Designed miniproteins, single chains. Designs and how they scored, part 86

Each design is a single chain, and the fold is of that chain. pLDDT is the mean over its residues in the fold that is shown.

## One batch from the design tools (miniprotein)

Design m2996
Fold by ESMFold2-Fast:
Structure m2996 (fold): chain A 108 residues (1-108)
Amino acid sequence: SEEEQKLKKMEEILKRIEEASKAGDVDTVRKLLEEMAKIAEEMGLSEIAELLRTIADNPLDLDVIDEVEKRLKEMLENTEDPFKQKAIEIALKAAEYVRNLAIKRFLN
């Protein structure tokens, strides 16, 4: 389905976010989060897109990342749509990689 193809694109972007986060490449992480947000919007998942953009605008702000992760977890608990669940799980993993990047920046 078209939804399955879009989720696959989000997963491919997620792998790139993991690699960029491990490399400490904040600018690439920001760009990839925006690319993921655009796919979420194309799926009609506007709140997930907004949350991804919030992290993209604040990739080193742990308080912002924590608030976004909390909201994504609440959304995951309140949805029975398997495509929306998968999109939220991908977004949560993206937030986790960005959180790890932010923590490493503060430890240096």
Scores: mean pLDDT 90

Design m2997
Fold by ESMFold2-Fast:
Structure m2997 (fold): chain A 89 residues (1-89)
Amino acid sequence: SAHSLAILQEFKELLEKLDKAIEDIKKKNLSQELLDEVKEVKKKLEEMLQTLAIGSLDVPGEELLKKRDEIIKKAEEVLKKVEEELKKK
C-alpha cells in the first residue's frame, strides 16, 4: 500500500541521517555516550525494517505503528542532540 511504501522510505531516509550522525560524531570526537545512543537507535530501526521485510508490508499492525512512532521519536531526539553538539564545537 501507499502507507507501507511511505514508512519504508521514511525509515531509509532516517537510516541515512543516523549513519551521517555516526560519522560526524567520530570525525568531531564527540562523546562515546552519544555515539552509543545513535547506534542503539539505528539497531532498533534496522530490526524493525527486518520485521517488516519478513512480514506483509501491506498489513498495518497497531503494535507495529506504535513501535514505529517510538523509534522515530528516539531517532529525532538523538539526531537533535548530535546537531546541538556539532554547533557547540
Scores: mean pLDDT 77

Design m2998
Fold by ESMFold2-Fast:
Structure m2998 (fold): chain A 77 residues (1-77)
Amino acid sequence: MLEYMVEVLAKPGATEEAKEAVLRAAEEAGLKVLSIEVHGNRIIARVAAESEEQIRRLVEALEAEPVVKSVRYRRVD
């Protein structure tokens, strides 16, 4: 199982909507969210994936969200 840290920067005033988008996109991609933290307009999620394809699908979905300004991710296992 692969663990990733995903950092999402929300557009101004859209932090809660961006957090909801992270949770929805992770569920749709079949990823398990291990933790989620909110710091200002940044959402930091630790996710467990079975494949790199799942994390790519999550990132693509988040980049398509109108409330998301940017997405960064890195493997942490």
Scores: mean pLDDT 85

Design m2999
Fold by ESMFold2-Fast:
Order: structure tokens, then C-alpha cells, then sequence
Structure m2999 (fold): chain A 90 residues (1-90)
């Protein structure tokens, strides 16, 4: 239930941000969106890991790896952000 709720909230949030990320001309705003998206994804990853939710397991791999290398707050590229959105949406 909690994982499903957080996933739905994340999907809504990233879907709203997706077009903004592609079309915004404000670099600082883009950086904020990327950073917040990563934080939200890491939270979902943590919950999925705790509950061993297989639906999120494949998406966990890249995010956990990025966190291990200290890239938690590194802004995602547009390509990377969209790929993550599609992965969680699928």
C-alpha cells in the first residue's frame, strides 16, 4: 500500500515535471526539478527494497549504484530523467 501510494505520487509529480523539464529555459529550475526527482526516486527505491517489490527492482539497480558513488544530488540530464520517468511509468 505505502509503496503503491508513493509510486503513484511520484508518477504524478514526474509526469507534470516531464514537459517542464523538456521546455523550460530556466537552468536553475531544471536543476531543482532534477534534484527533487532524484530524492523522490531514492525514497521509492528504499521502500521497494524494504518490501522487496519486484516491480521496482530493476529501476533500483541504477539508482542505488548512483547513490553509492555519491551522486545523490547530481542533476540528471534530460535523457536520464525521461528514461527514469518511463521506467517507473512502465
Amino acid sequence: EEVKKLKEELEKWVEERRKEVEETEDEEKLEEIRRETRDRLYELVKLALEKKARTEEEALEALVEAKKEGKKYEPATDEELLALIEKYRA
Scores: mean pLDDT 57

Design m3000
Fold by ESMFold2-Fast:
Structure m3000 (fold): chain A 83 residues (1-83)
Amino acid sequence: MMKKYTEILKEKMDKIEKELIEQGVSHSKAVAIAIGRVLREIGDLLQEAIEKARAENPNAPFEEFLKLTKEYFDELIKKEVEK
């Protein structure tokens, strides 16, 4: 799953970089914007996974909370791969 997701992220970055460069943005700035968008996407998915884990079991012990968060994060990554 993660390997396919990283390949999708690379393709997204390459597309963003090409579009920005064609619009006259410098290569270094285009790369920075592409990386920033990708990191924000990962952060948003992790936040959603945490919220779902807490909604499922608000009183989960730490180990169960981590397991639930990982399971939801893996499911969200799978949905991104299947788009």
Scores: mean pLDDT 81

Design m3001
Fold by ESMFold2-Fast:
Structure m3001 (fold): chain A 112 residues (1-112)
Amino acid sequence: SVLDKISELALQAAENFLKAKRYVEEAARSAGLPEDELAKVTSPYSLIKLAERAKEAGGDPELADKAIEYATQSLKLLDEIVDLLEKHLGLSREEAEGWALVFFSIAVSRLE
């Protein structure tokens, strides 16, 4: 079913996000960024921003680039969920983005 496909994509997005989160934490620590900056990571988008800041602060560019790579894959998978929600459930783009984030958050919680 479309819901089974959404669930599968949400789990894959969550797995990529959690991999990215491990790399960005190491990159931020290598840059000497305070731990409260890590608390601001709530999405793949905010994670990419932290990885870019870690590179600018002199952190390990390989760790930051891996974080960006996995977070970008997470965003691509989330966009696939949005497309499925629009196409099969008739949701607007804004509504589909909101629901994709809900499915993603549930999947992240299941893997943590």
Scores: mean pLDDT 88

Design m3002
Fold by ESMFold2-Fast:
Structure m3002 (fold): chain A 74 residues (1-74)
Amino acid sequence: MEEKIRQAIKEAEELVKQGKVMEAHEVIKRTLEELGVPPSAARIIAGAVTQLIINGKVDEAVELAIRETRKLLE
């Protein structure tokens, strides 16, 4: 779980650097859905995570994604 989230956020960060914000959001959302997060929750979490990445808060983005995913899957 954590490794897949970290990898998705790394890919999303590179997409954000290229101005591809919607593709970054989709990478995170798809990864969360593949981990079993419901689509509506995955969309909301991906939005918050993408915003943190845009603001250069990548470590906070990782922690938020892991925390919210654990909360929904436990």
Scores: mean pLDDT 86

Design m3003
Fold by ESMFold2-Fast:
Structure m3003 (fold): chain A 79 residues (1-79)
Amino acid sequence: MYTISATMSKPVTVDEVKEALEKEGIKVVSVDGNTIYTENATIYVSDTDIVAENVKEEDVEKFVKALKSLGAKDIVVTK
């Protein structure tokens, strides 16, 4: 499982992050406040900072594309 950390060029809302993930084919299971849950990953949205934990290797590129579509200026992927 991978952790993806992104710094955004502008503040983003949890709804914008959810829509961007769904456009890349990632199924969102639920949203609780500023936290998004997928089947495997948990995504924390805090103004200009996004952290996705427990991302599958096969989904890493989809997450990166979603974050870039939202204006991510810095993306770090760790294993």
Scores: mean pLDDT 86

Design m3004
Fold by ESMFold2-Fast:
Structure m3004 (fold): chain A 82 residues (1-82)
Amino acid sequence: MLSLGAERAHEAIVEALKSLGVSEEEAERWAQEAIDLYGDEVSLAGIVVEGPEALTKIPGIGEELAEKLIEELERLENLNRR
């Protein structure tokens, strides 16, 4: 069972990837792979703090996409906080 933080991180990753032109099916797959990488208790803030290098461990996510994804996740995290 995912923590509330991990559920929010999953939703934010899907939203961010879709905003960057990734298909919904691929965004869902990569979001799940990110949660598998970081663990069930990960938070959106935790992913942002870890930075883009950790995201490049996901097959299909290169350095440029990882950097853009972190920027979009930081934007979504700040919107949810304020």
Scores: mean pLDDT 78

Design m3005
Fold by ESMFold2-Fast:
Structure m3005 (fold): chain A 124 residues (1-124)
Amino acid sequence: MEEEIDEIVELITSPDKEKRDEGFKRASELTDEQKAAVAERLADSTDNYTQMAALKLARSLKDKEKAAEILYKIAMNPNVDLFTRIYAVEMLGYLGDLEKLKEIAENDPSIVVRETAKEVIEKL
């Protein structure tokens, strides 16, 4: 399990587009639990492509609580592109995770991300 996950993460984080495409395809064919593990590993990256791959995998998860954990991690990471963080906040709103949205609204280092979380909460 770990070895398969490590291999897929290495492919997705590759500078080679063909390897990235192969890695994402393989990740998409994994079990929900394995897919979540890949997305969590990718969410630690500072690369925008890798962060977007983490978002897409998190959105595909049947386990909404695990999806929310990964999206929260992306939203709170100051090294992630601002637009990617905003998108993660909007996805948390879609999932209805009020607790994580409140945490972001209070604690995110970016005022824009905090204000986005507040706006999403008001629309729920």
Scores: mean pLDDT 83

Design m3006
Fold by ESMFold2-Fast:
Structure m3006 (fold): chain A 116 residues (1-116)
Amino acid sequence: MKEAEEKAKEAAEAAREAAKAGNGEGAAEGAEKAAKGAIEAGKEGGRKGAQSASAAGASAGGASFSAMLGDAESAGRSAEAAARSAASAGKASKEAAKKAAEGAKEGAEAARKGAE
């Protein structure tokens, strides 16, 4: 669980830096990857994992929408919410935690690549 929480924190930080640089698209891409990891974790985590995965997906959608409107700050906030929901999806088991951590790592990498 600690590793999934640490990776989610890295993803949230990367999304914040992308938003701070005015790159809402990078934050949105990071949120999408974190949400994919949360969905895979949700398959292992039962009902609570599925609810957290759904929340991560909704937040990733919000990030994409805000980025499309040029609102990098709102995109960053939605991406941070997606990363936190992904971490929650990982709480049900060690396998769920691994899937959530993988998605968060990919999300952080995508957001960092977008931060220029």
Scores: mean pLDDT 73

Design m3007
Fold by ESMFold2-Fast:
Structure m3007 (fold): chain A 75 residues (1-75)
Amino acid sequence: MDVGNSQTTGQSILDGVRRQLLQSSDNPDEVRSIIDNTVRSLDRMGSLSSPDSRVIYDQTKRDVRQFGDDIISRS
């Protein structure tokens, strides 16, 4: 149950952040701020979660960083 909830939460965060990053794609400083804030939130959630849930949040964190880096490199 916890893993399923963490997957749903992680996917929701990833989808929301991707939308925010695309909306801010013309401002690299804003993109970096969104990535930093999201990564810190995911780190906190992972630290408070089971090891299985932490793996999911760590994957979401990697996906957020990769997507953000792709936007910054193209802006």
Scores: mean pLDDT 79

Design m3008
Fold by ESMFold2-Fast:
Structure m3008 (fold): chain A 74 residues (1-74)
Amino acid sequence: SPERQALVDQGYQLLSQALDTFDAGVAAGLSPQEIWAKLTPILDQARAVADASGDETLRQVLRDVEAILQQRIS
């Protein structure tokens, strides 16, 4: 459906935004706490959109991105 596709597209845009936010934060020398403060609202929105979409691939990509960010932000 157009509504499902819009949610999937929004989810991938939010994940791209999260990765860009992480890269910018690292480049700026932000602390792990400051990076997570910026990432948390983006990832919360990405989870809500992924769940609303019902798209299993998007949900899996979100889990993988969250795992990578958890590993890199320490």
Scores: mean pLDDT 90

Design m3009
Fold by ESMFold2-Fast:
Structure m3009 (fold): chain A 58 residues (1-58)
Amino acid sequence: DPLWQQSVDLYKQSQQLKQQGDQYKKNGDTDTANKLNQQSDQLYQQSSDLGLQALQQS
């Protein structure tokens, strides 16, 4: 299922960005951390949308 695989890939990218954001926050770079967290949230939303589409089609 291509939609399911894309959903999983986007979810993994979202998690990586969150981990990077946490590291920047620990180092005092709150602006960079906030930007990475926003990008993570966008990828997570796209992942959720594709995952729901994949489940509804099969």
Scores: mean pLDDT 84

Design m3010
Fold by ESMFold2-Fast:
Structure m3010 (fold): chain A 68 residues (1-68)
Amino acid sequence: PSARERELARRAAEALGLPEATVLRELQRIRDNIRNGERPAEDRPLEDRIGTWLVLETGEPLETLLPA
């Protein structure tokens, strides 16, 4: 992950009370879903929660924050 992505993951982990490794994994899920339109095999409430926090915190859309 980029330095910006790592810093956002650290801040999200602190703000949401999640392990940083969990946040980084969910950021990868968000990126994959944006790129490929893939659906997870089960619900991903953490993905939605982290994605919402990122958009509200940065004011940028997820595809801008997590390119490729």
Scores: mean pLDDT 74

Design m3011
Fold by ESMFold2-Fast:
Structure m3011 (fold): chain A 98 residues (1-98)
Amino acid sequence: DEALERAREIAREAARFIAEHLPGREEAVLEAHELLLEAAEAELAGRLEEAEKLRKEAVEIFKANTDPETLARYREALARASERLAERGRAVEAAYAA
């Protein structure tokens, strides 16, 4: 639950970037992101072949609906969102140490 919820938080932050830079394509790119979340759930359930197929499907949607520069910026936005969530985790740990 928590790992999937964290992935959805990262997706919500990335969605703001998508809405800003990919007007008219945000639905398709969000669908690709949802497939990546389904792939993560399949992998956690031990369904590795299904997870690989879902990841490949997401990549095809990204290729059809983004240009390489925009896709690179989207990936960077996801990495920054992930780092911010990690910073929040460290802040919680520090609160218990005080």
Scores: mean pLDDT 65

Design m3012
Fold by ESMFold2-Fast:
Structure m3012 (fold): chain A 92 residues (1-92)
Amino acid sequence: SDAEVELLAETQLGMFRIALTVSKDSSAEEQIKLFETVLKDIKKTMEELSEEQKKKFLEILVPGLREEISTVEDEEVREKLLKLLEEMVKEI
C-alpha cells in the first residue's frame, strides 16, 4: 500500500540520519563508505517493490536524503554523497 511505501521511505531516512550523527567524528572515507552501504540497502529494498511503488518510494526518499546531505559540514564529503545519490537515481 502507499502507506507502507511511505513508512519504508521514512524508516530509511531515519536510519540515514542516525548514521550521519554517529559518523560525525569519523573520517571522510568512513562517512562515504557508510553512505554507500545505505544506498546498497535502499537498492535491496527497491528490489521488493513494484515500479509504481519504487517511484513513490524515491519521490519521498530522494528529497529527504538531499536535505540531510546538505547538513554535512565537510564540503568534499557532501559533494561525494550527492554524486552517489545522483548515480543511484540514474540507475532507475
Scores: mean pLDDT 82

Design m3013
Fold by ESMFold2-Fast:
Structure m3013 (fold): chain A 78 residues (1-78)
Amino acid sequence: MKEEMVEEAAERAVGMAKKAVEAGKAEEAKKQAEGIEDEEERKGLIEVIDAVEAGDLKKAEEIARETARYAVEKYLEE
């Protein structure tokens, strides 16, 4: 289901960002995100990392869900 795919991808992105921030690797994670070819996905992941680093988990979840929805819809439309 599309919504299930969006939630799973969003949870994974926030989880990875939390682990990177906790490990002091937020800048490294942002540099890895710069390697993403799609501009919207790249910007979304960087903003999720920034929101987690700022302690705004609700904002991180909202951005992650929007970015995941974009990616899932792009995949389904081809």
Scores: mean pLDDT 80

Design m3014
Fold by ESMFold2-Fast:
Structure m3014 (fold): chain A 61 residues (1-61)
Amino acid sequence: MTRLSPEQRQLLLRILNKIDPDEDTLVQLAQRIEAGDWDGVIELLVSLGADEDDVRRILEA
């Protein structure tokens, strides 16, 4: 996760803990982050019940 600050990483982890994704979903999310596919990260997290505005705010910091 070379483009995310440590603070952004911690906030994303809090969102992930709140939505309690399964192992396959966590692997898919990690692959999207590694690829720098931030739109894909937002889409995946929103599909799991995360608030789009919260996710966008963290990634746009």
Scores: mean pLDDT 74

Design m3015
Fold by ESMFold2-Fast:
Structure m3015 (fold): chain A 67 residues (1-67)
Amino acid sequence: SGNAAVEELRPEAEKLSGEEAVEELTRRAMRLAGLDEATIDALLAAWRNPTDEALRAAALAALAAQK
């Protein structure tokens, strides 16, 4: 149906618990969107540190480079 990526991630999320399930689901969704590991790591670092402008800038630069 309309969200095949979510359906693919569901069995993996069911094996995790708490915040680990959310982070792994997010990481897998980013991989399915075509982002590389360096870009995913930069985005997650910025998300974990929302007041860090340098990490946010690095994550946005990595996203722009993926084009």
Scores: mean pLDDT 70

Design m3016
Fold by ESMFold2-Fast:
Structure m3016 (fold): chain A 73 residues (1-73)
Amino acid sequence: MEAFEIIIKSVEEGMKLSGGKLPDVEAERKDVRTGNEIKITIKNGEVELEAKGEVKPEEVEETQKKLKEIIKK
Protein backbone atom coordinates (compact mmCIF):
# COMPACT_ATOMS: atom_id res chain seq x y z
CA MET A 1 0.00 0.00 0.00
CA GLU A 2 1.42 3.37 -1.08
CA ALA A 3 0.36 5.08 2.15
CA PHE A 4 2.52 2.66 4.17
CA GLU A 5 5.53 3.46 1.95
CA ILE A 6 4.96 7.19 2.49
CA ILE A 7 4.82 6.66 6.27
CA ILE A 8 8.07 4.64 6.23
CA LYS A 9 9.86 7.30 4.16
CA SER A 10 8.54 10.10 6.40
CA VAL A 11 9.86 8.32 9.51
CA GLU A 12 13.26 7.74 7.86
CA GLU A 13 13.54 11.42 6.87
CA GLY A 14 12.39 12.47 10.35
CA MET A 15 15.20 10.35 11.84
CA LYS A 16 17.75 12.07 9.60
CA LEU A 17 16.45 15.58 10.34
CA SER A 18 16.32 14.99 14.12
CA GLY A 19 19.89 13.62 14.31
CA GLY A 20 18.84 10.00 14.57
CA LYS A 21 16.07 10.40 17.15
CA LEU A 22 12.36 10.96 16.61
CA PRO A 23 10.34 12.86 19.22
CA ASP A 24 6.93 11.53 20.26
CA VAL A 25 4.82 11.74 17.10
CA GLU A 26 1.21 11.00 16.22
CA ALA A 27 0.12 11.16 12.59
CA GLU A 28 -3.00 10.08 10.71
CA ARG A 29 -3.56 9.67 6.97
CA LYS A 30 -6.86 9.04 5.19
CA ASP A 31 -6.97 7.78 1.61
CA VAL A 32 -9.99 9.65 0.22
CA ARG A 33 -10.22 7.39 -2.86
CA THR A 34 -10.32 4.04 -0.99
CA GLY A 35 -11.65 5.20 2.41
CA ASN A 36 -8.70 3.50 4.13
CA GLU A 37 -7.32 5.23 7.23
CA ILE A 38 -3.85 4.78 8.72
CA LYS A 39 -2.61 6.06 12.08
CA ILE A 40 0.98 5.93 13.31
CA THR A 41 2.05 6.64 16.89
CA ILE A 42 5.69 6.84 17.98
CA LYS A 43 6.21 7.18 21.72
CA ASN A 44 9.15 6.28 23.97
CA GLY A 45 10.90 4.48 21.10
CA GLU A 46 7.87 2.29 20.40
CA VAL A 47 5.82 2.21 17.20
CA GLU A 48 2.11 1.49 16.88
CA LEU A 49 0.44 1.28 13.48
CA GLU A 50 -3.35 1.13 13.10
CA ALA A 51 -5.30 0.72 9.84
CA LYS A 52 -9.00 0.82 9.00
CA GLY A 53 -10.78 -0.24 5.81
CA GLU A 54 -9.65 -2.71 3.16
CA VAL A 55 -6.11 -3.31 4.45
CA LYS A 56 -4.47 -6.71 4.89
CA PRO A 57 -3.41 -7.34 8.52
CA GLU A 58 -0.15 -8.80 7.20
CA GLU A 59 0.74 -5.49 5.49
CA VAL A 60 0.16 -3.63 8.77
CA GLU A 61 2.38 -6.08 10.69
CA GLU A 62 5.19 -5.92 8.09
CA THR A 63 5.09 -2.12 8.02
CA GLN A 64 5.14 -1.91 11.84
CA LYS A 65 8.15 -4.27 11.88
CA LYS A 66 10.03 -2.09 9.37
CA LEU A 67 9.24 1.04 11.38
CA LYS A 68 10.55 -0.57 14.60
CA GLU A 69 13.83 -1.49 12.83
CA ILE A 70 14.26 2.09 11.54
CA ILE A 71 13.59 3.66 14.97
CA LYS A 72 15.73 1.15 16.91
CA LYS A 73 18.79 2.05 14.84
Scores: mean pLDDT 70

Design m3017
Fold by ESMFold2-Fast:
Structure m3017 (fold): chain A 90 residues (1-90)
Amino acid sequence: AKASREEIIERIIEMLEDVLEVGKEYGYEAALALALGGAGVFRDWAESQGYSQEEIVEAYEQAVAILKEKHELSPDMEEAFDLALRWLRR
């Protein structure tokens, strides 16, 4: 069955929270690598569910907005998520 938009957003939020934890434990470079790699894996999975690239980018943007409301983000973590979004818009 096709995953819902809400399910996709929830999965992105979980991945972004893992990125924040990795950033705290292992530093910015490890967090950036996970953010970029995770974005690629989620894109491929969401495309397999029948979502367009535009819908995937929108879901990622919504997930980042929710994450910012739930957590205080450092400038470097905001940059890591922005770089992942820029990569997804290719």
Scores: mean pLDDT 82

Design m3018
Fold by ESMFold2-Fast:
Structure m3018 (fold): chain A 67 residues (1-67)
Amino acid sequence: MLDDLRRAAAFAAQNGVDFDVVITAPNEKEMDELVKETVKLLEDNGLEVTEIKKLSPTSALVKAKPK
């Protein structure tokens, strides 16, 4: 998952397109860590996180755009 996400994020940044991803975790504690890891991964790959929408205790929509 993270390796596929990294490739997709880099592709979006290189092509100047917005990137939205829905992340899910098995519980709320792991959700907090997954959100942090996802934001870092997107920012490390040329995207700026613009919005995080909580969809449920274990799911969130992360929206990003090219830097």
Scores: mean pLDDT 82

Design m3019
Fold by ESMFold2-Fast:
Structure m3019 (fold): chain A 100 residues (1-100)
Amino acid sequence: SLLDTKVKLTPELKALAERAGFTQDELTVSQLLDIIRRLLAEEGLFDEDAPDARVADVSGSPLGKILGVDRIDLTDGQALLRALVESGAVEEFDKEALEK
């Protein structure tokens, strides 16, 4: 399962995970998405005008810089994970989970 796939955090993303209360070097994709959701809510980066706020513009934010992305769509965890791997924000994942 994609959500059960383990990912290794870069030092910068590990520091963000520690802010959300996670001290592990490796997380599941599900845990990573939960951390990102909490960080987006804490920094007020969700579109509060949208009742279904699952998309955030992180352009120019510290979170966006660390993740290497300008936009986060929490409704598409596979696309988000692919973008994080391509930006170098996460390492050591199951490639089969991303290709399926």
Scores: mean pLDDT 70

Design m3020
Fold by ESMFold2-Fast:
Structure m3020 (fold): chain A 68 residues (1-68)
Amino acid sequence: KKEEIVKFLKSLNLENPEAIEAIADFLMKNDVDKLTFEDLLSIPGVTEEDAAIILSPETREKLKEILK
């Protein structure tokens, strides 16, 4: 599951790819539907642009599919 999340996040062309592993760990422990912009910004290395991309409806749906 974490490997699939990391691979998907890499496909999004995020500004700071070094944060991807930390984002994946956070997503595995938290409900994607309850994610806030502030939650993602609390992760070291996550930019405002990257948080906005992850919180998009399309990205959330794909993350929910992977995390099932």
Scores: mean pLDDT 79

Design m3021
Fold by ESMFold2-Fast:
Structure m3021 (fold): chain A 76 residues (1-76)
Amino acid sequence: SPTFNTYVKRVSEKLKISEEEAAEILLKESVPLASADYFVRKYGIPEPLAKKVAPNLLEADVEVGVQDLKKAVEKV
């Protein structure tokens, strides 16, 4: 699941924790989880435009619900 796996890896690397712990944080805390891949898949936005609106995990201005994230990862 590209969107979820990307954020799990980024949180794991940034906080120096396991990918399992990072996944639990992302699912529990409703952290902003926007990515270019998410916007391309959910809204059909062209990739160059999606990259401008996909902030990094800790600086995300766009919040996505855990339910929306789960739906995005199922579209692989």
Scores: mean pLDDT 52

Design m3022
Fold by ESMFold2-Fast:
Structure m3022 (fold): chain A 84 residues (1-84)
Amino acid sequence: DLLKRLEELERELRALVRERADPARFDELAARVRALFAEMGVPERQVQLVLGAIELAREKAANPERSDEALAAEGRARHQAILA
């Protein structure tokens, strides 16, 4: 069930952020998301948007001193670049 697998990956991402997990674990999750999206036939642009969100979560976990506002601004800039 692809939807259940997607829900499991989303739950795992939230756990990694909460736990301030090692950046390597976010990279492993990103690879699993890419593989699932390839199986689902998700367009590359949408894959890049989701991977960008995982990268921002990774940065937040690695740098807890950074403000949520600064991370949100960076996220918006990256999102706009992908959409351009």
Scores: mean pLDDT 74

Design m3023
Fold by ESMFold2-Fast:
Structure m3023 (fold): chain A 80 residues (1-80)
Amino acid sequence: DLAARVEELLAQAESEDYETRLAAAQAIVALPDEEAALAAIERLMRSEDELTRNIALAEAMESPDPRLRALARAIQAELA
């Protein structure tokens, strides 16, 4: 179940453990469903937690997927 996996990864991205947060963000940008990856990473980039936002932004910008990079650039420009 993709939806359940996405919610699990989103919960892990808010973990107290930095390595768990990073691994979750990396797993989200690597999801085979592009629309699920875009929706999940956008939620993290708009998180109230600054560290979660910064991890999600960095991982999206390093993605080989041009749509994920474009989304990250748009949100970064919005925050500037």
Scores: mean pLDDT 84

Design m3024
Fold by ESMFold2-Fast:
Structure m3024 (fold): chain A 89 residues (1-89)
Amino acid sequence: GLSLEEKLKKLEEELRENPEEVIATFEKIKKEFDEAPLNPEIQEKLLLVLKILIELGNKEFAKEKIEEILKKHPQTPIRKELEKLLEEL
């Protein structure tokens, strides 16, 4: 199977080649995160897709979704990383 690093690289390449799919991919990953918030692979995928959404100019959408995630999962291990993304908006 693929390593986490290779999975993240593949996801980034797919999202950059298909920017129209980024929101749909985000919603899928967010659902997986809501079901398994302690899974490190899902955490890293969530951070990656949020970063790409911000880079593509979906800043208001990304802000709303990060605030929703922090409200639902205030003690998430990736809280500091999510807060840092909000500061970059």
Scores: mean pLDDT 88

Design m3025
Fold by ESMFold2-Fast:
Structure m3025 (fold): chain A 64 residues (1-64)
Amino acid sequence: SRDDLRAHIRAQARQRGITLSDQQIDDIVDVTIGWSTSLGFDPSSPISRKISDMFLDLHIQQQR
């Protein structure tokens, strides 16, 4: 679900030592859902979580 994806992103950000606002997390969720559904994947799939990890990594790199 969307809430599961938000919780996953928040936990991954914490492990990376970064604090994200609720809006930043929602932005990553929205991008992840858009990409995963465009690729034919369910937003609750393990692949959607991996896509969210990729977008979180990109976000962190661009904040540098």
Scores: mean pLDDT 80

Design m3026
Fold by ESMFold2-Fast:
Structure m3026 (fold): chain A 68 residues (1-68)
Amino acid sequence: MSAKEQLALEIVDILLRDPDVDDEERKQIEKVREQVKNAKNPDEAFKIALDLDVEAGIKRIERAVSSL
């Protein structure tokens, strides 16, 4: 596995370790993890993981606002 692919999986695994992620969101992250594993090249895998991290950040902000 290339360093970029390993880093992409690490990003996804860090998101899966977040205790504030609910079961539905975790299921979606696991689907993206499979997309990272099945990416045709390391650059694509890394981009998929980064896009997920940005989306997760947005959802975290939305959850914080909704809890007020």
Scores: mean pLDDT 77

Design m3027
Fold by ESMFold2-Fast:
Structure m3027 (fold): chain A 95 residues (1-95)
Amino acid sequence: SAMDLEKIERIGESLYEIEVKAYPELNTLNEDSQEALRYALGKRFYEGLLRGMGEEVPEIEIPEKIKEAISKVDLKKLEEIGLGHLVPLLKELQK
C-alpha cells in the first residue's frame, strides 16, 4: 500500500544516513545505486519489524522508478569500495 511505501522510504532514508556515516564511500556511487540501496534497506528493516511483531508482511510492489534504479546499480563498484556485503540485499530486489 501507499502507507507501506512511505514507511519504507522514511526508514530507508534514515538507515542510509547511518550507513554513509560509517561508509562515506557510498557518496561516490551513482544516484541509481544510492536510491536502490535506500529502498532495499528500508524494505528489509520494515519487513523484519513486522515479522518480529508477529504481523503479516504485506505484498509491497516495488515502484517502477526503483526497478529502473536497481537495473542501473553498479554492483562491481560496491565490491571495489568494500561494500560487497550490500550486494545480496540488492540482488534480492531483482528477483
Scores: mean pLDDT 81

Design m3028
Fold by ESMFold2-Fast:
Structure m3028 (fold): chain A 74 residues (1-74)
Amino acid sequence: EKEEEIERYRKELQKVIDENKASIDALLDKILADKNGKPVTLEELKSYLPDADEETKKAMEKIIELGERILELK
């Protein structure tokens, strides 16, 4: 049961990433450039979302939500 829910969330997560890959990659590249190659935490990534365009922001928020759901289910 939990395994089926995790698999469903994983498929949704992958779909969101695939559909928004270019925008997500552009956001991550910008963050990495601003950080001069320093590692980016999830909290730091969330702090960059308000400055992203609306579509990228929604995609990243959904990815984070699905990821957190998967982690909660363990």
Scores: mean pLDDT 71

Design m3029
Fold by ESMFold2-Fast:
Structure m3029 (fold): chain A 55 residues (1-55)
Amino acid sequence: SSLDQQIEQVRAQIQGLLARYNATTDPAERDRLQAEIDGLVRQLAALEAQRKAQE
């Protein structure tokens, strides 16, 4: 489903940002990446809850 595709895309984005977060030594970039990761994690939780509700 399109919902499953969205979930996998968000998971891939989180993994990419986590790799960047772990590689950076710049505190400002780290803070920016953390905020973006937090937003995507909340989006992922909402999408997974929506998928469960459709079962």
Scores: mean pLDDT 88

Design m3030
Fold by ESMFold2-Fast:
Structure m3030 (fold): chain A 105 residues (1-105)
Amino acid sequence: MNVRELYEFLKSLDTDKDGYVSKSKYDELLKKAIELSEKSSLPVSGKMIEKELNKEADYLTRADFLFMLSLALGNPVPREVILKEVPNADEPISLEEAKKLLGLT
């Protein structure tokens, strides 16, 4: 999966059009993360992916997004590493910010 495909996937989950991905879509995020992990050079278990994607947050966080991006690029980065390296990684990320981080206009 390339960065454009990841963005389009996340955009498809913004069904209320508020510019954020609700955690009501957690099951769809989890399924996609597992599918991406199975194609990765470093596959991670579904149980580990469940732990990496914070179910208790109301919206997709910056850490969730960066974890999904790492899976899409074939080099999974654990949430704990993202939380150490990225300030405010556990805060919600907008689709506009995600698009900018992916270099998509």
Scores: mean pLDDT 76

